# Ledger of designs, part 67: designed miniproteins, single chains, continued (2)

Each design is a single chain, and the fold is of that chain. pLDDT is the mean over its residues in the fold that is shown.

## One batch from the design tools (miniprotein)

Design m6454
Fold by ESMFold2-Fast:
Structure m6454 (fold): chain A 56 residues (1-56)
Amino acid sequence: NEEQAKAVAEKLGVSLKAAKDIVKAYLAGDDVALRVAARELGVSVEEIKAAIDEAL
């Protein structure tokens, strides 16, 4: 999980802590948290999901 979170952090340009929260939200199916993260990062939810899938 930590190695995957690091890969997501690098792909999305966020801190490791933010990446860990995003990965946890994705795995929990928390679409509301994913939409909030996407808005804060200026990316789509699909881009976040793609970054996580590539890191997994």
Scores: mean pLDDT 79

Design m6455
Fold by ESMFold2-Fast:
Formats: structure tokens, C-alpha cells, sequence
Structure m6455 (fold): chain A 61 residues (1-61)
């Protein structure tokens, strides 16, 4: 669930629509329970943000 949310967030982020709301909606459209979708989207967003920030810091050196 969280891994799928991470991939969806990444795709939506590339087109400038990467938000927890949009990821949650996309997961629900794909048949994920709304409550599970919310938790997965929130966790995936936090993970993605931390990973992206680490990559950005490495690239800025």
C-alpha cells in the first residue's frame, strides 16, 4: 500500500500535482480503502519528501 502510494506521489509530483489529497484520491480510485489510502498517502509523502531532500542536498554539493 505505502509503496504504491509512493509511486503515485512521484508521478503526480512530476506534473505539479503531488499532494496528499490527490494521492489519496488516486488510491481510492484504484480500489484502496479510504482510511488506508489516507495513512499510506501521508506515510509515502513523508518518505518521499525525506528522500528527495537528501538527494537535493547531495546534488547541491
Amino acid sequence: AVEEAEKIFEELYKIGKGTVKNVTEELVKRGVDEEEARKAAEEATARFDARREAADRAAAA
Scores: mean pLDDT 75

Design m6456
Fold by ESMFold2-Fast:
Structure m6456 (fold): chain A 95 residues (1-95)
Amino acid sequence: SQEEFDRLLAEAEKLIDEAVSLIKKAREYVKNGDFEKAKELIEQARKKIDELRVLLDRAESMATTPEQLRRITHLRFVLLALEAEVWLIEKKIEK
């Protein structure tokens, strides 16, 4: 249970790192006026965010301790922050 939980959270952290990298690259393309490439990267970031949400739901179903729930709660706040960053970039592309 704990080993499987830790594995899911490690995968969640990898998805976060991948989403952060894609968002960072998308921001650079927005600065350069390449909105088409920025849009492609943001669509990839949304896919990583969706995968992260599924993993966090699965990890939450396995959580049995307060510290496990706190770790999931922290990652859910990271998920919300990533969604907000993606939304802001999408709004810049639309303008």
Scores: mean pLDDT 88

Design m6457
Fold by ESMFold2-Fast:
Structure m6457 (fold): chain A 70 residues (1-70)
Amino acid sequence: MEEAKKKALEALKEAEDYIEQGDTQGAMKALQKAIEYIKTLRDDKELYKELNEQYFEVGLKLAKASVAKA
């Protein structure tokens, strides 16, 4: 459980970094990795909610970045 939480957070951070670099494909792959780890934590309702909120926040940043192309 702790390992899956750590991997989910690492994948979310990776996605955030790709978004800042303008790498939409890298960000999407990192988000896909994050959601797979988050799905394994469904039995921990509090942690699952926390990680899903972070996932959606990063997803919104990706969507915003895709329309804010300079």
Scores: mean pLDDT 79

Design m6458
Fold by ESMFold2-Fast:
Structure m6458 (fold): chain A 108 residues (1-108)
Amino acid sequence: MAEELRRRVEELLAAYREMAAQGQLTPTQRAAVEALEAGDWERAADLAIEAGDSLLVELAALGAAAEGRYDLAARILKRAREAGVLSDAALDRLAEFLGLTREQVERA
C-alpha cells in the first residue's frame, strides 16, 4: 500500500513538474507543487483547493496517507468536497483507495 501511494504521488508530481517547466501552471498551482515537494501536505491542500485543482488535492491526500497521516488525508478530502473541488464520486473512489469509509471522511 505505502509503496503504491508513493509511486502514484511521484508519477503525478512528475507531470506537474513538467507543466511548471513549460510555464503552464498558475502561480497558485506552482505554490501548491512547491508545498507538495516540501512535504507540507496541509499547505498543498489549501493551495490546491484555492486553485480548483482536483489532481493537486489528490496528490496532497495521497502524500499525507503515504506518511501514515490518514486523518490528515481524510480532512483534505472532506475540505475539497465541501469547497466543490472534488465530486462525491471522486471522493468515494479516493477514500476507497486509501481504505477509508465515507463516514470516516465526513467525521474528519
Scores: mean pLDDT 83

Design m6459
Fold by ESMFold2-Fast:
Structure m6459 (fold): chain A 78 residues (1-78)
Amino acid sequence: MDYVEKARKLVEEARKLFKEGNLEEALEKLFEAIEYAAKAVDTGDPEQRKAAMEVLSEVKKLKKEILEKDPSLAEKIA
């Protein structure tokens, strides 16, 4: 199962939702992407781990942008 591919697809879906102003749905997709990236790290494959870390970096960046537009969503993350 390609967890990295699923995580990347979820990040792209989150970016689309972010551009459309659907900030809460974008965050939900980012949480799903984090779960799949974590599963990729857990496989122990160095290439999967490296790719998953890149996905997690993009998630952190987009999450910051979402929170800058709507700080109230920080309560949903905490």
Scores: mean pLDDT 80

Design m6460
Fold by ESMFold2-Fast:
Formats: structure tokens, C-alpha cells, sequence
Structure m6460 (fold): chain A 55 residues (1-55)
């Protein structure tokens, strides 16, 4: 389901952040954003970019 794909993308993103793998984290974020409604994309992107900037 779409929800399962979203959960998988979120876990990939978090795992990549823990590993400090910026390339993997950006790839997972791109997958996650492709699955989200338009109205949620900007807010999630901003939150994710703040976490990436902290690496």
C-alpha cells in the first residue's frame, strides 16, 4: 500500500541520517516526497533539510 511505502521511505531516511550518509538520505527523501500529497511536501522537505544541514 501507499502507506507502507511511505513508512519504508521514512525508515530509509532515518537510517541514512544515523549513518551520516547524505546521499542515501537525500535519495530516501526524494522517494518520500514523491509519495506525499502536494500540501504536505513543502513542510516535510523543510524539516528534512534542517536535519540534513545538521550532518
Amino acid sequence: SKIEKIQEAVLKFLDALAAKDEEAARAALEELLSLLPEEQKEEIRKAAEEKLAAL
Scores: mean pLDDT 82

Design m6461
Fold by ESMFold2-Fast:
Structure m6461 (fold): chain A 67 residues (1-67)
Amino acid sequence: MEYFEKGDYEKAIEELSQKAEDALARGDYRTAAEYFRKLAEIYEKMGKTDLAEQARRAAEVFERRAA
């Protein structure tokens, strides 16, 4: 598949971060949690395991707030 370059992951991070911010601004914690989980997946693909774990924990926090 195309867009496997690390530069494309940087763009994906920026896009997902904006979507997460938008969801948080709307009080949509469930949707924000989903975007943080996607961010964690991208960080994992980039080899940034610590950031991936932090993003997953953030998703858990927002899921608790949504519940």
Scores: mean pLDDT 78

Design m6462
Fold by ESMFold2-Fast:
Structure m6462 (fold): chain A 62 residues (1-62)
Amino acid sequence: SMDEYVEKAVKFLSTLPGATFNRASLAKLLGIEDEEKAKEVLDRAEEELKKMNLPALPKIVD
């Protein structure tokens, strides 16, 4: 489900504060084949990460 992908993305990204990830490579790593679904999952994960007390936010770039 979408929520399960968001949870996995948040968990993974939160372990690497301050790191920069390519969106397509990150989607492949998470097993998301649909580009629009990957965008929605990663956008939602970024919003969830902003609510966490991380020393630095991970950055996702195209």
Scores: mean pLDDT 81

Design m6463
Fold by ESMFold2-Fast:
Structure m6463 (fold): chain A 70 residues (1-70)
Amino acid sequence: EKEEKAFEAIDEGAKRAAEHWQALSATDPQAAAERMREAVREGVEKAEEFLGRKSDYTLPPAAPGAPAAA
């Protein structure tokens, strides 16, 4: 079922992101943040593919600092 696979993809992305943060945050927080973002983005992209269309979930892509209230 495509919904089940979509949730699995997101869950895997989140787990990968958490692992990267735990492994790298003490040594290289910038690399940790980049790896987390990549893992989450990959999970979302896989979920979108399984669903056959873009989800309503929006990942904030470009935010060098915190996502400001624009």
Scores: mean pLDDT 68

Design m6464
Fold by ESMFold2-Fast:
Structure m6464 (fold): chain A 65 residues (1-65)
Amino acid sequence: MEEERRKQRIEEQLQQVVEDLKAAGFTVDEEDLERIRRVIERAPRSSELARAGHDAETIKAAMAA
């Protein structure tokens, strides 16, 4: 089930990003959750998100684009 595995990865990445942002003191609203999810879904590989995930500013920039 390729789609299900991808959804699981997206959900895990989303949770990691959300917790990282909250731990860094950023406010994550429902709108932010949707933007982050879109960024994750758009990324062809999780490695791209992993690089961005370490930098909350990079994720914000990607969401703003």
Scores: mean pLDDT 63

Design m6465
Fold by ESMFold2-Fast:
Structure m6465 (fold): chain A 80 residues (1-80)
Amino acid sequence: SHAAQAGAAFYAGDYDKAIEHYEKVIEEDPDSSQVYLNLGKAYFYRGDYEKAIEYYEKALELDPNNEDARKNLEEAKKKL
């Protein structure tokens, strides 16, 4: 599955491949706060903090109680 491929790429430090596979997951399930959180993390580890913020905010829009998204959003904002 694209989710499994994205997770494997992320674990290997291949954030570009992780992003590609998570984007495919979003095409199939656009309402998953967890997938947007993971996409934000991949952008964060790639050093793209503005994109990380965008996706963390999307994760919080879908699930306002996503504490991981909130914490990661604050960390990404400190990098700007």
Scores: mean pLDDT 86

Design m6466
Fold by ESMFold2-Fast:
Structure m6466 (fold): chain A 77 residues (1-77)
Amino acid sequence: MRKIEFVEPQNEKEKKLSKLFEEILGVSPVGTTNDFFKLGGDNIKANKLLKKVKEELGIEVSFDDFLENPTIKGILS
């Protein structure tokens, strides 16, 4: 059985998002499936993250949509 325990950022968008998560949360490394709030994020940090995601990647994600899947993979879906 193939184990999928650690999903590292593999492309430029995922790497950029991983760095944004790390900068906002002060933790490293951040994988593409790691939950932002489980890593120590809060509503203020989440809003800062989503603002940077819009500015840096042109991806507009609502706070409510982010709460449903608060991961790098969720932002890119």
Scores: mean pLDDT 77

Design m6467
Fold by ESMFold2-Fast:
Structure m6467 (fold): chain A 67 residues (1-67)
Amino acid sequence: SHMEKERIEKAKEELKKILTPEQFAKVAPLLYDDRALAAINRDVLTNKLGLSEEDAEKVLEIKEKYL
C-alpha cells in the first residue's frame, strides 16, 4: 500500500542517521521482507551487524515506530 511504502521510506531516512553506509546496505533489504524484519532483534544488530548497544536500541525503536 502507499502507506506501507511511505513508512518504509521514513524508516530508511531514520536508519541512515544511525547506521554506516555498509550497515545500512545490510539492513535496507530486510525492510522489504516481513520474515527477515521480524527476525531483527538486539542480538542480530550487535553480533551480526556490529552495532553498539545504543545504536541497536535506536534501530529497534525505528522498527517499532515505522515497521
Scores: mean pLDDT 80

Design m6468
Fold by ESMFold2-Fast:
Structure m6468 (fold): chain A 59 residues (1-59)
Amino acid sequence: NREIARLVAEEVDRLQDRRGIDAASLEELTREAIRRVAERLGISPETVERAVRAVLEAL
C-alpha cells in the first residue's frame, strides 16, 4: 500500500504545480488526487484513502 500513497503524493504535487497553494486548495487537491489514483488503479477512493492513512500512521 506504500505505492498507493506514493501515487497520491505525486498526483498532489502535479496538481499543486497547476494551481495556487493554500490550506483550502490543499484539501481539495488531496481529495482530487485520491480520486484520480483510485480511478487509475480501478479501486475505490475509500481504499486509496485508507492506504494513505495507514502509511502516514506508520511514519
Scores: mean pLDDT 71

Design m6469
Fold by ESMFold2-Fast:
Structure m6469 (fold): chain A 55 residues (1-55)
Amino acid sequence: SKLKEASELLLKYADTDPELKELLKLSAELLLEGITKEKSDEVLPFLLELARKRA
């Protein structure tokens, strides 16, 4: 649920900023593979907030 929400927001935001897109893409992959497993609840909302704030 939160993962899908994050990927949707990241995709939408990254689509607007090509340079940020690459960074967000890498971050999302790391979260899915590493942090998501252990700290998804803590880190994911932080990333979502950062993505919004940048907009």
Scores: mean pLDDT 61

Design m6470
Fold by ESMFold2-Fast:
Structure m6470 (fold): chain A 64 residues (1-64)
Amino acid sequence: SKKEQILKLVKETLRRVGDEVDEYLKKMKEAKTEEEKKKVEEEYDKRVKEILEEFKKKLEEIEK
């Protein structure tokens, strides 16, 4: 059913975002300068935006 497909998509998207948060926290601990920290934050924001854009597109395909 469409509801099951939506629930699966939501669960997968939440897991992917969680993985990016874990990576962000690791990289932030390794960053030595404010400039390095800003780059880590910008990469995190970009990756999360890409995940959410993919989520929206896949959701539209399921909804039809």
Scores: mean pLDDT 86

Design m6471
Fold by ESMFold2-Fast:
Structure m6471 (fold): chain A 66 residues (1-66)
Amino acid sequence: SLLEKITEVLKKAGLSEKDAEELAKKVVEGASTDEIFAELVGKLGVPLEKAVEAAEKIKELLDEHK
């Protein structure tokens, strides 16, 4: 599922399973990739390089499911 794929991307970026699942739900509910990037860097303290990679992969997954 899209939720599972996004959760895996976020876990690879260094998020806990709980944080990854919660953020993945926001993505499937319509949060923008810019909002996701801001939350990764600003609230969750993910390193910039990993946050960029995660946001790009999430964008690709969202485009694939249109």
Scores: mean pLDDT 81

Design m6472
Fold by ESMFold2-Fast:
Structure m6472 (fold): chain A 55 residues (1-55)
Amino acid sequence: AVGKLAEEVAREGRRIIAEEGTLDAQGNLTLTPEARKRLKELGDRLIDAVDAEEA
């Protein structure tokens, strides 16, 4: 179900940000290019699953 995938995507996204993100003294978040790509792929997977549920 899409809801279960949404929970998995949210959990994985938070993990990527926590592990590969860097916060500066001003609270600005910097992501590596690899982390950015992975987050984009996670978002794409969720959208594809939503689209498939409508078919």
Scores: mean pLDDT 77

Design m6473
Fold by ESMFold2-Fast:
Structure m6473 (fold): chain A 56 residues (1-56)
Amino acid sequence: LSEKVELEEEIKEKVIELIMETRNVSREQAEEFLKALEEELTKDMKKAILELIKEK
């Protein structure tokens, strides 16, 4: 991978394929799960970071 932007997109595609194989779901379902996970992860990660900051 020569460009960083393409690298990130290819990683996302590989993650989607991995979700399909591990969960035995369709590509569309894997994409929906990834999108939902990203939305929840961003919120959870933000909350976790804020909690860590509150500690110090």
Scores: mean pLDDT 67

Design m6474
Fold by ESMFold2-Fast:
Structure m6474 (fold): chain A 83 residues (1-83)
Amino acid sequence: MKKAVATIEVEVHPGKGEEAARLARQAAKDADSVEVKIEGDRLTITITADSLEKAQEIAARVLNALIEAGLVTRVTRVDLKVE
């Protein structure tokens, strides 16, 4: 069965990278895997799920959690693909 991958890239307020990474991991707890890369004030969040619908649902949940927490200054990328 093909896996689905969602990639979210955001810019966060200076010094908030670790807090944003923790929230992203919590929001993506039910994913097959979640990887968060922190490069300064930029976060790249990669979510793997067993379907495109599930990957999209988890990605939306992660993005919503980060925005509602007031951590995001800019959303630079949101991609969905099937592997």
Scores: mean pLDDT 84

Design m6475
Fold by ESMFold2-Fast:
Structure m6475 (fold): chain A 62 residues (1-62)
Amino acid sequence: MPKVIILEDLSSEEGVELARELLSQGIRTAMGGASSEEELEKAKKKAEELGAEVLLVKKGAA
């Protein structure tokens, strides 16, 4: 099952580097949308409709 990474509160450069590394492992990424709770919820629903597992990454989280 494909995995979708939603990047939250990351700079574009940091997000691109992380996404590139994760994509090399066969993980799909969805970037942005974390500045708003509504956008984040919308992205999660869309990923579930695609049958993808959602991973949320937040800046400053280990």
Scores: mean pLDDT 55

Design m6476
Fold by ESMFold2-Fast:
Structure m6476 (fold): chain A 84 residues (1-84)
Amino acid sequence: MVAEARANAEAFVAAVEELLAAGDREAAVALLETVAEGVREEFGEAAEPAVRALEEAARAARAGDDAAALEHARRAAEALVALV
């Protein structure tokens, strides 16, 4: 259901934001990469926009650009909701 998918997407973005705010950048990157792998396995090519946004978020997080990481994570969340 779209409402449940949106709630899960919002919780995911909040989790990334909390990890970055806590300075746990490695955990934030691991979460982004794990979600990208799971989404690629479940949806295949249809997941490409979401996976690319998750990969961009992970790269921004590694670079210390928390604002860009969160922006890309939100784009990924929107792309994931569109898959449902």
Scores: mean pLDDT 83

Design m6477
Fold by ESMFold2-Fast:
Structure m6477 (fold): chain A 76 residues (1-76)
Amino acid sequence: ERDRRALALGIAGALLGIGGIYLAEYLKRYEEALREAAAGIELGLAGIALATSEGALEVALKGILLAALAAALAAA
């Protein structure tokens, strides 16, 4: 079922974004890290919204990857 997979991927993206925010808060070295993590969560939510109409998995996966990449760059 497309919707279930899209939701699972979207939730995973949101969890990654939240994890990034917590890590950034712990480090408290780069305020930009918090902004990047928040942007990742927003992308995940946008992916879920788009998934309800069309290419669910592709958009959700991109959102997850962007969130993870943003968190990784901010942590560097």
Scores: mean pLDDT 63

Design m6478
Fold by ESMFold2-Fast:
Structure m6478 (fold): chain A 77 residues (1-77)
Amino acid sequence: MIDMGEVEASLHVMAATVHKKIGEKALKAGDKKTAAEHYRKAAEHYRKAAEAEPDPEEAKALLEEAEELERKAREVE
């Protein structure tokens, strides 16, 4: 049986990790604006993943990751 919530969460986690990686690369290159934009996009995807995640402890960890990325975005802007 396919758990659609787990599938949706996994897709958002993959999108979040891609944006996080792009943001980290942009920051190392000195492109603070691009880094902040991708950190915010990653945070949004982690929040959507948390909403779809059926495991409450995993959902909490995803929200904490989103909060850290929002903080990083504010620090680099």
Scores: mean pLDDT 85

Design m6479
Fold by ESMFold2-Fast:
Structure m6479 (fold): chain A 120 residues (1-120)
Amino acid sequence: SVVLTESGGGTFKEGSSVTLSASVSGADFSQLSFMWLMEQPGKPGQSIAGLGADGKGVGYAERVKGRFTISVDHAASTAYLNMSNLKVEDTGLYTFIAAGVSDGKAVFAAGEGTQVTVTA
C-alpha cells in the first residue's frame, strides 16, 4: 500500500550537480526513516545517505560527506538527495528506502532505483 515515486536520474558531467527526489504515499511520512542505497555492477550495495524519523540522526558514506545532502519536505511528503560536485565513481543505481511504522504496523518500502551516470 506504500507507493514511492523516484525521479532525477540521468547522465551528467563530472563536477555537475543533480537532485534525486522520492515522494511517499500510503504511510505517515513524519514517522518514516529514509535511506538511499547505491549499487554498482560487481560491487556490494552501499548506504550513501540516511535520515531518521522526524529528521533525527543523519548519516553519509565517508566518500560523499560534504558533497551529498539528504533533506525532507514534510508538506510534500518528499525526500531529496542533493548530489554536488559529481565524480565518475558516483555512477550507480540509487534506490530510495522508506522504513518505520504507520498505524502501529511496520513499514518497509524500496523503490525501483534511479540510474545516475557520471562521465569524465
Scores: mean pLDDT 88

Design m6480
Fold by ESMFold2-Fast:
Structure m6480 (fold): chain A 91 residues (1-91)
Amino acid sequence: ELEKLEKELEELAKKIEELLKQMEAGDLSKIPEIEELLEKMKEVVERRVELIEKTDPELAAELRAGAEKAIEAVKKAIELLKAGKPIRVES
């Protein structure tokens, strides 16, 4: 199950990145799709963290923090695009 969740996260992150690149090229119609993918990513992250927390709560906390930072960076990029500025996504 952990491996399956990890693959889902990789696929979601890849799709979000691709859509953000399309938005940077001028297609703002992708914003709702990216927002839906972010909500899905948050759900998968929470489930993955719950499973890891049973065996390694410190690792689970690190993964949660990293995922929240990544999600926040994407949300910030969307706000910049809505304001008519180019994307600057921070790792």
Scores: mean pLDDT 76

Design m6481
Fold by ESMFold2-Fast:
Structure m6481 (fold): chain A 66 residues (1-66)
Amino acid sequence: SKLDELTERMREAGRRGDFEAMQEAQEEALKTLPPEKRQHLLELSREIADKLRAIGDEFQAELAAR
């Protein structure tokens, strides 16, 4: 289904740390999916974004130390 396709894209983007690809999948979901299914992807997006933010914070701290 379209939800499954977008969910897979979002998870793959998350594994790569590709925040732009995640945002693109979220935008497509907002345009194409009913609200119920959009909520599921928004929650997944939030979880992945939280993970990427934690990684980004560590990277920023390392850069700031130079």
Scores: mean pLDDT 71

Design m6482
Fold by ESMFold2-Fast:
Parts: structure tokens; C-alpha cells; sequence
Structure m6482 (fold): chain A 78 residues (1-78)
């Protein structure tokens, strides 16, 4: 594994963790607008990682972005 590949894997893992943190914040009564803002940041970072990645890392980053965008839509309807 190259340093570049490792950095990419770490970025995907961090984005996935940030997605989980946003959900924990929401469950603990954080303002919806703050949760949406964090999810938008996660989606943007994941979309950027996906553009820079190939194969499995690209698919994982795209999945994180998709989940964040879907959750934003759900929260805006609540």
C-alpha cells in the first residue's frame, strides 16, 4: 500500500465516521440545521474522494456521499 492509497482509505474511513457522528448528534437533540450542515460537508468530501479514487475506494466514497445526501433530504422533510 502506497502513502497515497493509505491517505485515501483514511479519508473514506473518516468521512464514514463523520456520517455516524452526525446521526449520533441528531439522536441527542442537536439542531437539525447543524446536523444538515455537517452532512453536507461529509457529502462534499466524499464526492471529492470519489473523483480522485478508483475501484473499491471510489464505490465506498460514492456510498458515503449517497447516504449523506439521502439523510439531508429526509431531515429537510421533518
Amino acid sequence: MSKEELEREVRVALARMELAVAEIMYRNGAPTEEVIRRLEEVAERAEEIAKESEGEAKREAEEVARRARERIRELREE
Scores: mean pLDDT 82

Design m6483
Fold by ESMFold2-Fast:
Structure m6483 (fold): chain A 62 residues (1-62)
Amino acid sequence: MTDEQRQQLERAADFLRAEARRLRDEGGDPAEADRLLDRAAVVERGLRDGVPYEEVIQQLTA
């Protein structure tokens, strides 16, 4: 994937982790926070393993 695509995925992972932390801090649903963290982990694994950008995006977009 391109450097621009990599940066977009890095930002997406950061955003998902930030949202999960915010939900926990505000007493939101812990199951929802866990799902956001799982999605962030999928993005990070995709970046490390060189998974195609389109496949990573599809995993993020339900």
Scores: mean pLDDT 80

Design m6484
Fold by ESMFold2-Fast:
Structure m6484 (fold): chain A 86 residues (1-86)
Amino acid sequence: MTLVITFENMSVTQLIAEALRAIGLELEGYDVKIEIKGDTLTITIGNVSEELVEEYLKYAEELEKRGHEVTIEREGDKTTIHIKFK
């Protein structure tokens, strides 16, 4: 499975927090690619477990409840989550 998470319209604090979370996953042995472009962060996780995908889906739902824009797409074994902060 592959998980792609894109965060848009990030504050500096949000960008640092999410980048550190992604680095934590890489240190745990996940196949992580991190891309930063301005206020946008894209995290690609290869060989992801269904459990980790569910954790990120729950996190995305929490962000949506806080008023952020969330879009989720599933294509075969690939899950893509787009989060745009207020």
Scores: mean pLDDT 84

Design m6485
Fold by ESMFold2-Fast:
Structure m6485 (fold): chain A 75 residues (1-75)
Amino acid sequence: LEELLREGIRHLRRALEAIAAGRLEEAERHAERARELARLAGENADEDAPERIRELMLELGRAAAEVAEARAAAE
């Protein structure tokens, strides 16, 4: 679970870098991979998840919001 969340966060950060570089197609691929990883993590996380997992889920959510805002500004 933790590794899925960390990989998702890495992909979202790469998506942000790609958006900043004007590589929207590359950013979209990273965002798609992050969505897949987030879905898998969601299927395996319960409400009693350890604090570490909750922190990673929050970081993933923030990164995803940042990507969405950057994409909207770039379009």
Scores: mean pLDDT 73

Design m6486
Fold by ESMFold2-Fast:
Structure m6486 (fold): chain A 60 residues (1-60)
Amino acid sequence: DDGYAAMAEAGERLRAGVPVEEILAWLRERLAQSTDEATRAALRYAMEELERLRAQQEAE
């Protein structure tokens, strides 16, 4: 599942201290290169999930 792989990679980058903005830019680039609608939907979901995790983590 490409979406699952993207989420896992984004999470690993976040744990490594990569800025969320840079991770989101990477996800946007992957989305632009994707032609499959299911993969594109999964990438968008990953972006929303990352933003939610970041907001919760910083608010803590």
Scores: mean pLDDT 74

Design m6487
Fold by ESMFold2-Fast:
Structure m6487 (fold): chain A 77 residues (1-77)
Amino acid sequence: AVPSAVVRAEAGDPSVIPALQLGLTDPNPETRRLAAESLGLLGHPAAVPALERLAREDPDPAVREAARKALQRIAAR
């Protein structure tokens, strides 16, 4: 199941950032992908180190792509 923190992040609540960073280490690649997308939507620069690690190290190419897109969203500000 998708963590409630992902849903709250899509509503723009930055207090979920620590919970979303935990979601980036979830064993389910779909959960990691959604956590990365949610961090990108928040656009908070505090998420950059976690997203850079995910983009380099995640075994799932869809998760790496989501992390790259999230970094692009943050950089566009």
Scores: mean pLDDT 73

Design m6488
Fold by ESMFold2-Fast:
Structure m6488 (fold): chain A 55 residues (1-55)
Amino acid sequence: FPDLSSLPADLALKLAEAYLPLTPEQVAEMRARVAALPEEQQSAALVELVKEYTA
């Protein structure tokens, strides 16, 4: 699985949706939370959410 922190947040989220065993509810929550953040914080927040949902 590629390193999500090296990707733009929107692309990283699409890859997480496609390759990780996330529910539609979890995906919607991640998208909403990431969208609420400044662009520079979005990738880091996405990585942490992926860790929480897949750990």
Scores: mean pLDDT 72

Design m6489
Fold by ESMFold2-Fast:
Structure m6489 (fold): chain A 64 residues (1-64)
Amino acid sequence: PLPPLSEKEREVARFIGEVLTELGDAIDEALKNLREGKPREEIYKQLEEVSRKLVERIKAFEKA
């Protein structure tokens, strides 16, 4: 078994889990849009927007 995480490490792990969940949702949406025949240009713009928001959240968490 892995040793238990510290309080700070647990906070970071929860945040990573949140970010990964949002990224997974974005990938699923992109794949759905691809299957439905949406233009790749629109899908790329959607992924860029999600990436921008994710980076902002990571920066905010690091500064807190």
Scores: mean pLDDT 80

Design m6490
Fold by ESMFold2-Fast:
Structure m6490 (fold): chain A 91 residues (1-91)
Amino acid sequence: MYKLTIKIKLKNGKEVTIELELPETVSREDLVAKLREAFKQAGLDDETIEEIVRAVEELLPDEMTVEQAKAAILRGLKKVPSVESVEVELK
C-alpha cells in the first residue's frame, strides 16, 4: 500500500488534509469513491466535492498507477476555481 496525502487550501480560507491508502494500481471508480469519502469526512460541502471529483475524473484513465493518480489529482485540483493551493505527497 502507498500513502497519498492531499492538502488543499480553499479561497474561503479553509484548509483540508486527506490521506488515502492506495494499491500500486487503482481503478477510476475506486479512486473517485475514495476521494469522495475522504473529502466528505474532512468536512467539505457536497458542491465543492462535486467540483473536485469532476475536475479530477476527466483526467483519469480506467486503470492507473499510484503515480498517475497523484499527477491527475494535482492537475485536476489546480483547475478547481474554489481551490487556492494544493500539495500532493506519495510515500
Scores: mean pLDDT 85

Design m6491
Fold by ESMFold2-Fast:
Structure m6491 (fold): chain A 60 residues (1-60)
Amino acid sequence: KKKEGQKLILRGIGLILRGIGLIFEGERTGDQSLVAEGEKLIAEGRKLIDEGEKIYEEGK
């Protein structure tokens, strides 16, 4: 169960990094849809990290 929590945390980090990249590209190109998608990915990534931390702690 601790392994499952770690996987969710890593996936969340990956989504946050992708989201940051999309926001940067959207601001650079003026594409508001990329900025919005990036913000959505960051929010989903944070949610996965929170869930992964709970699973990691429950796996004690």
Scores: mean pLDDT 80

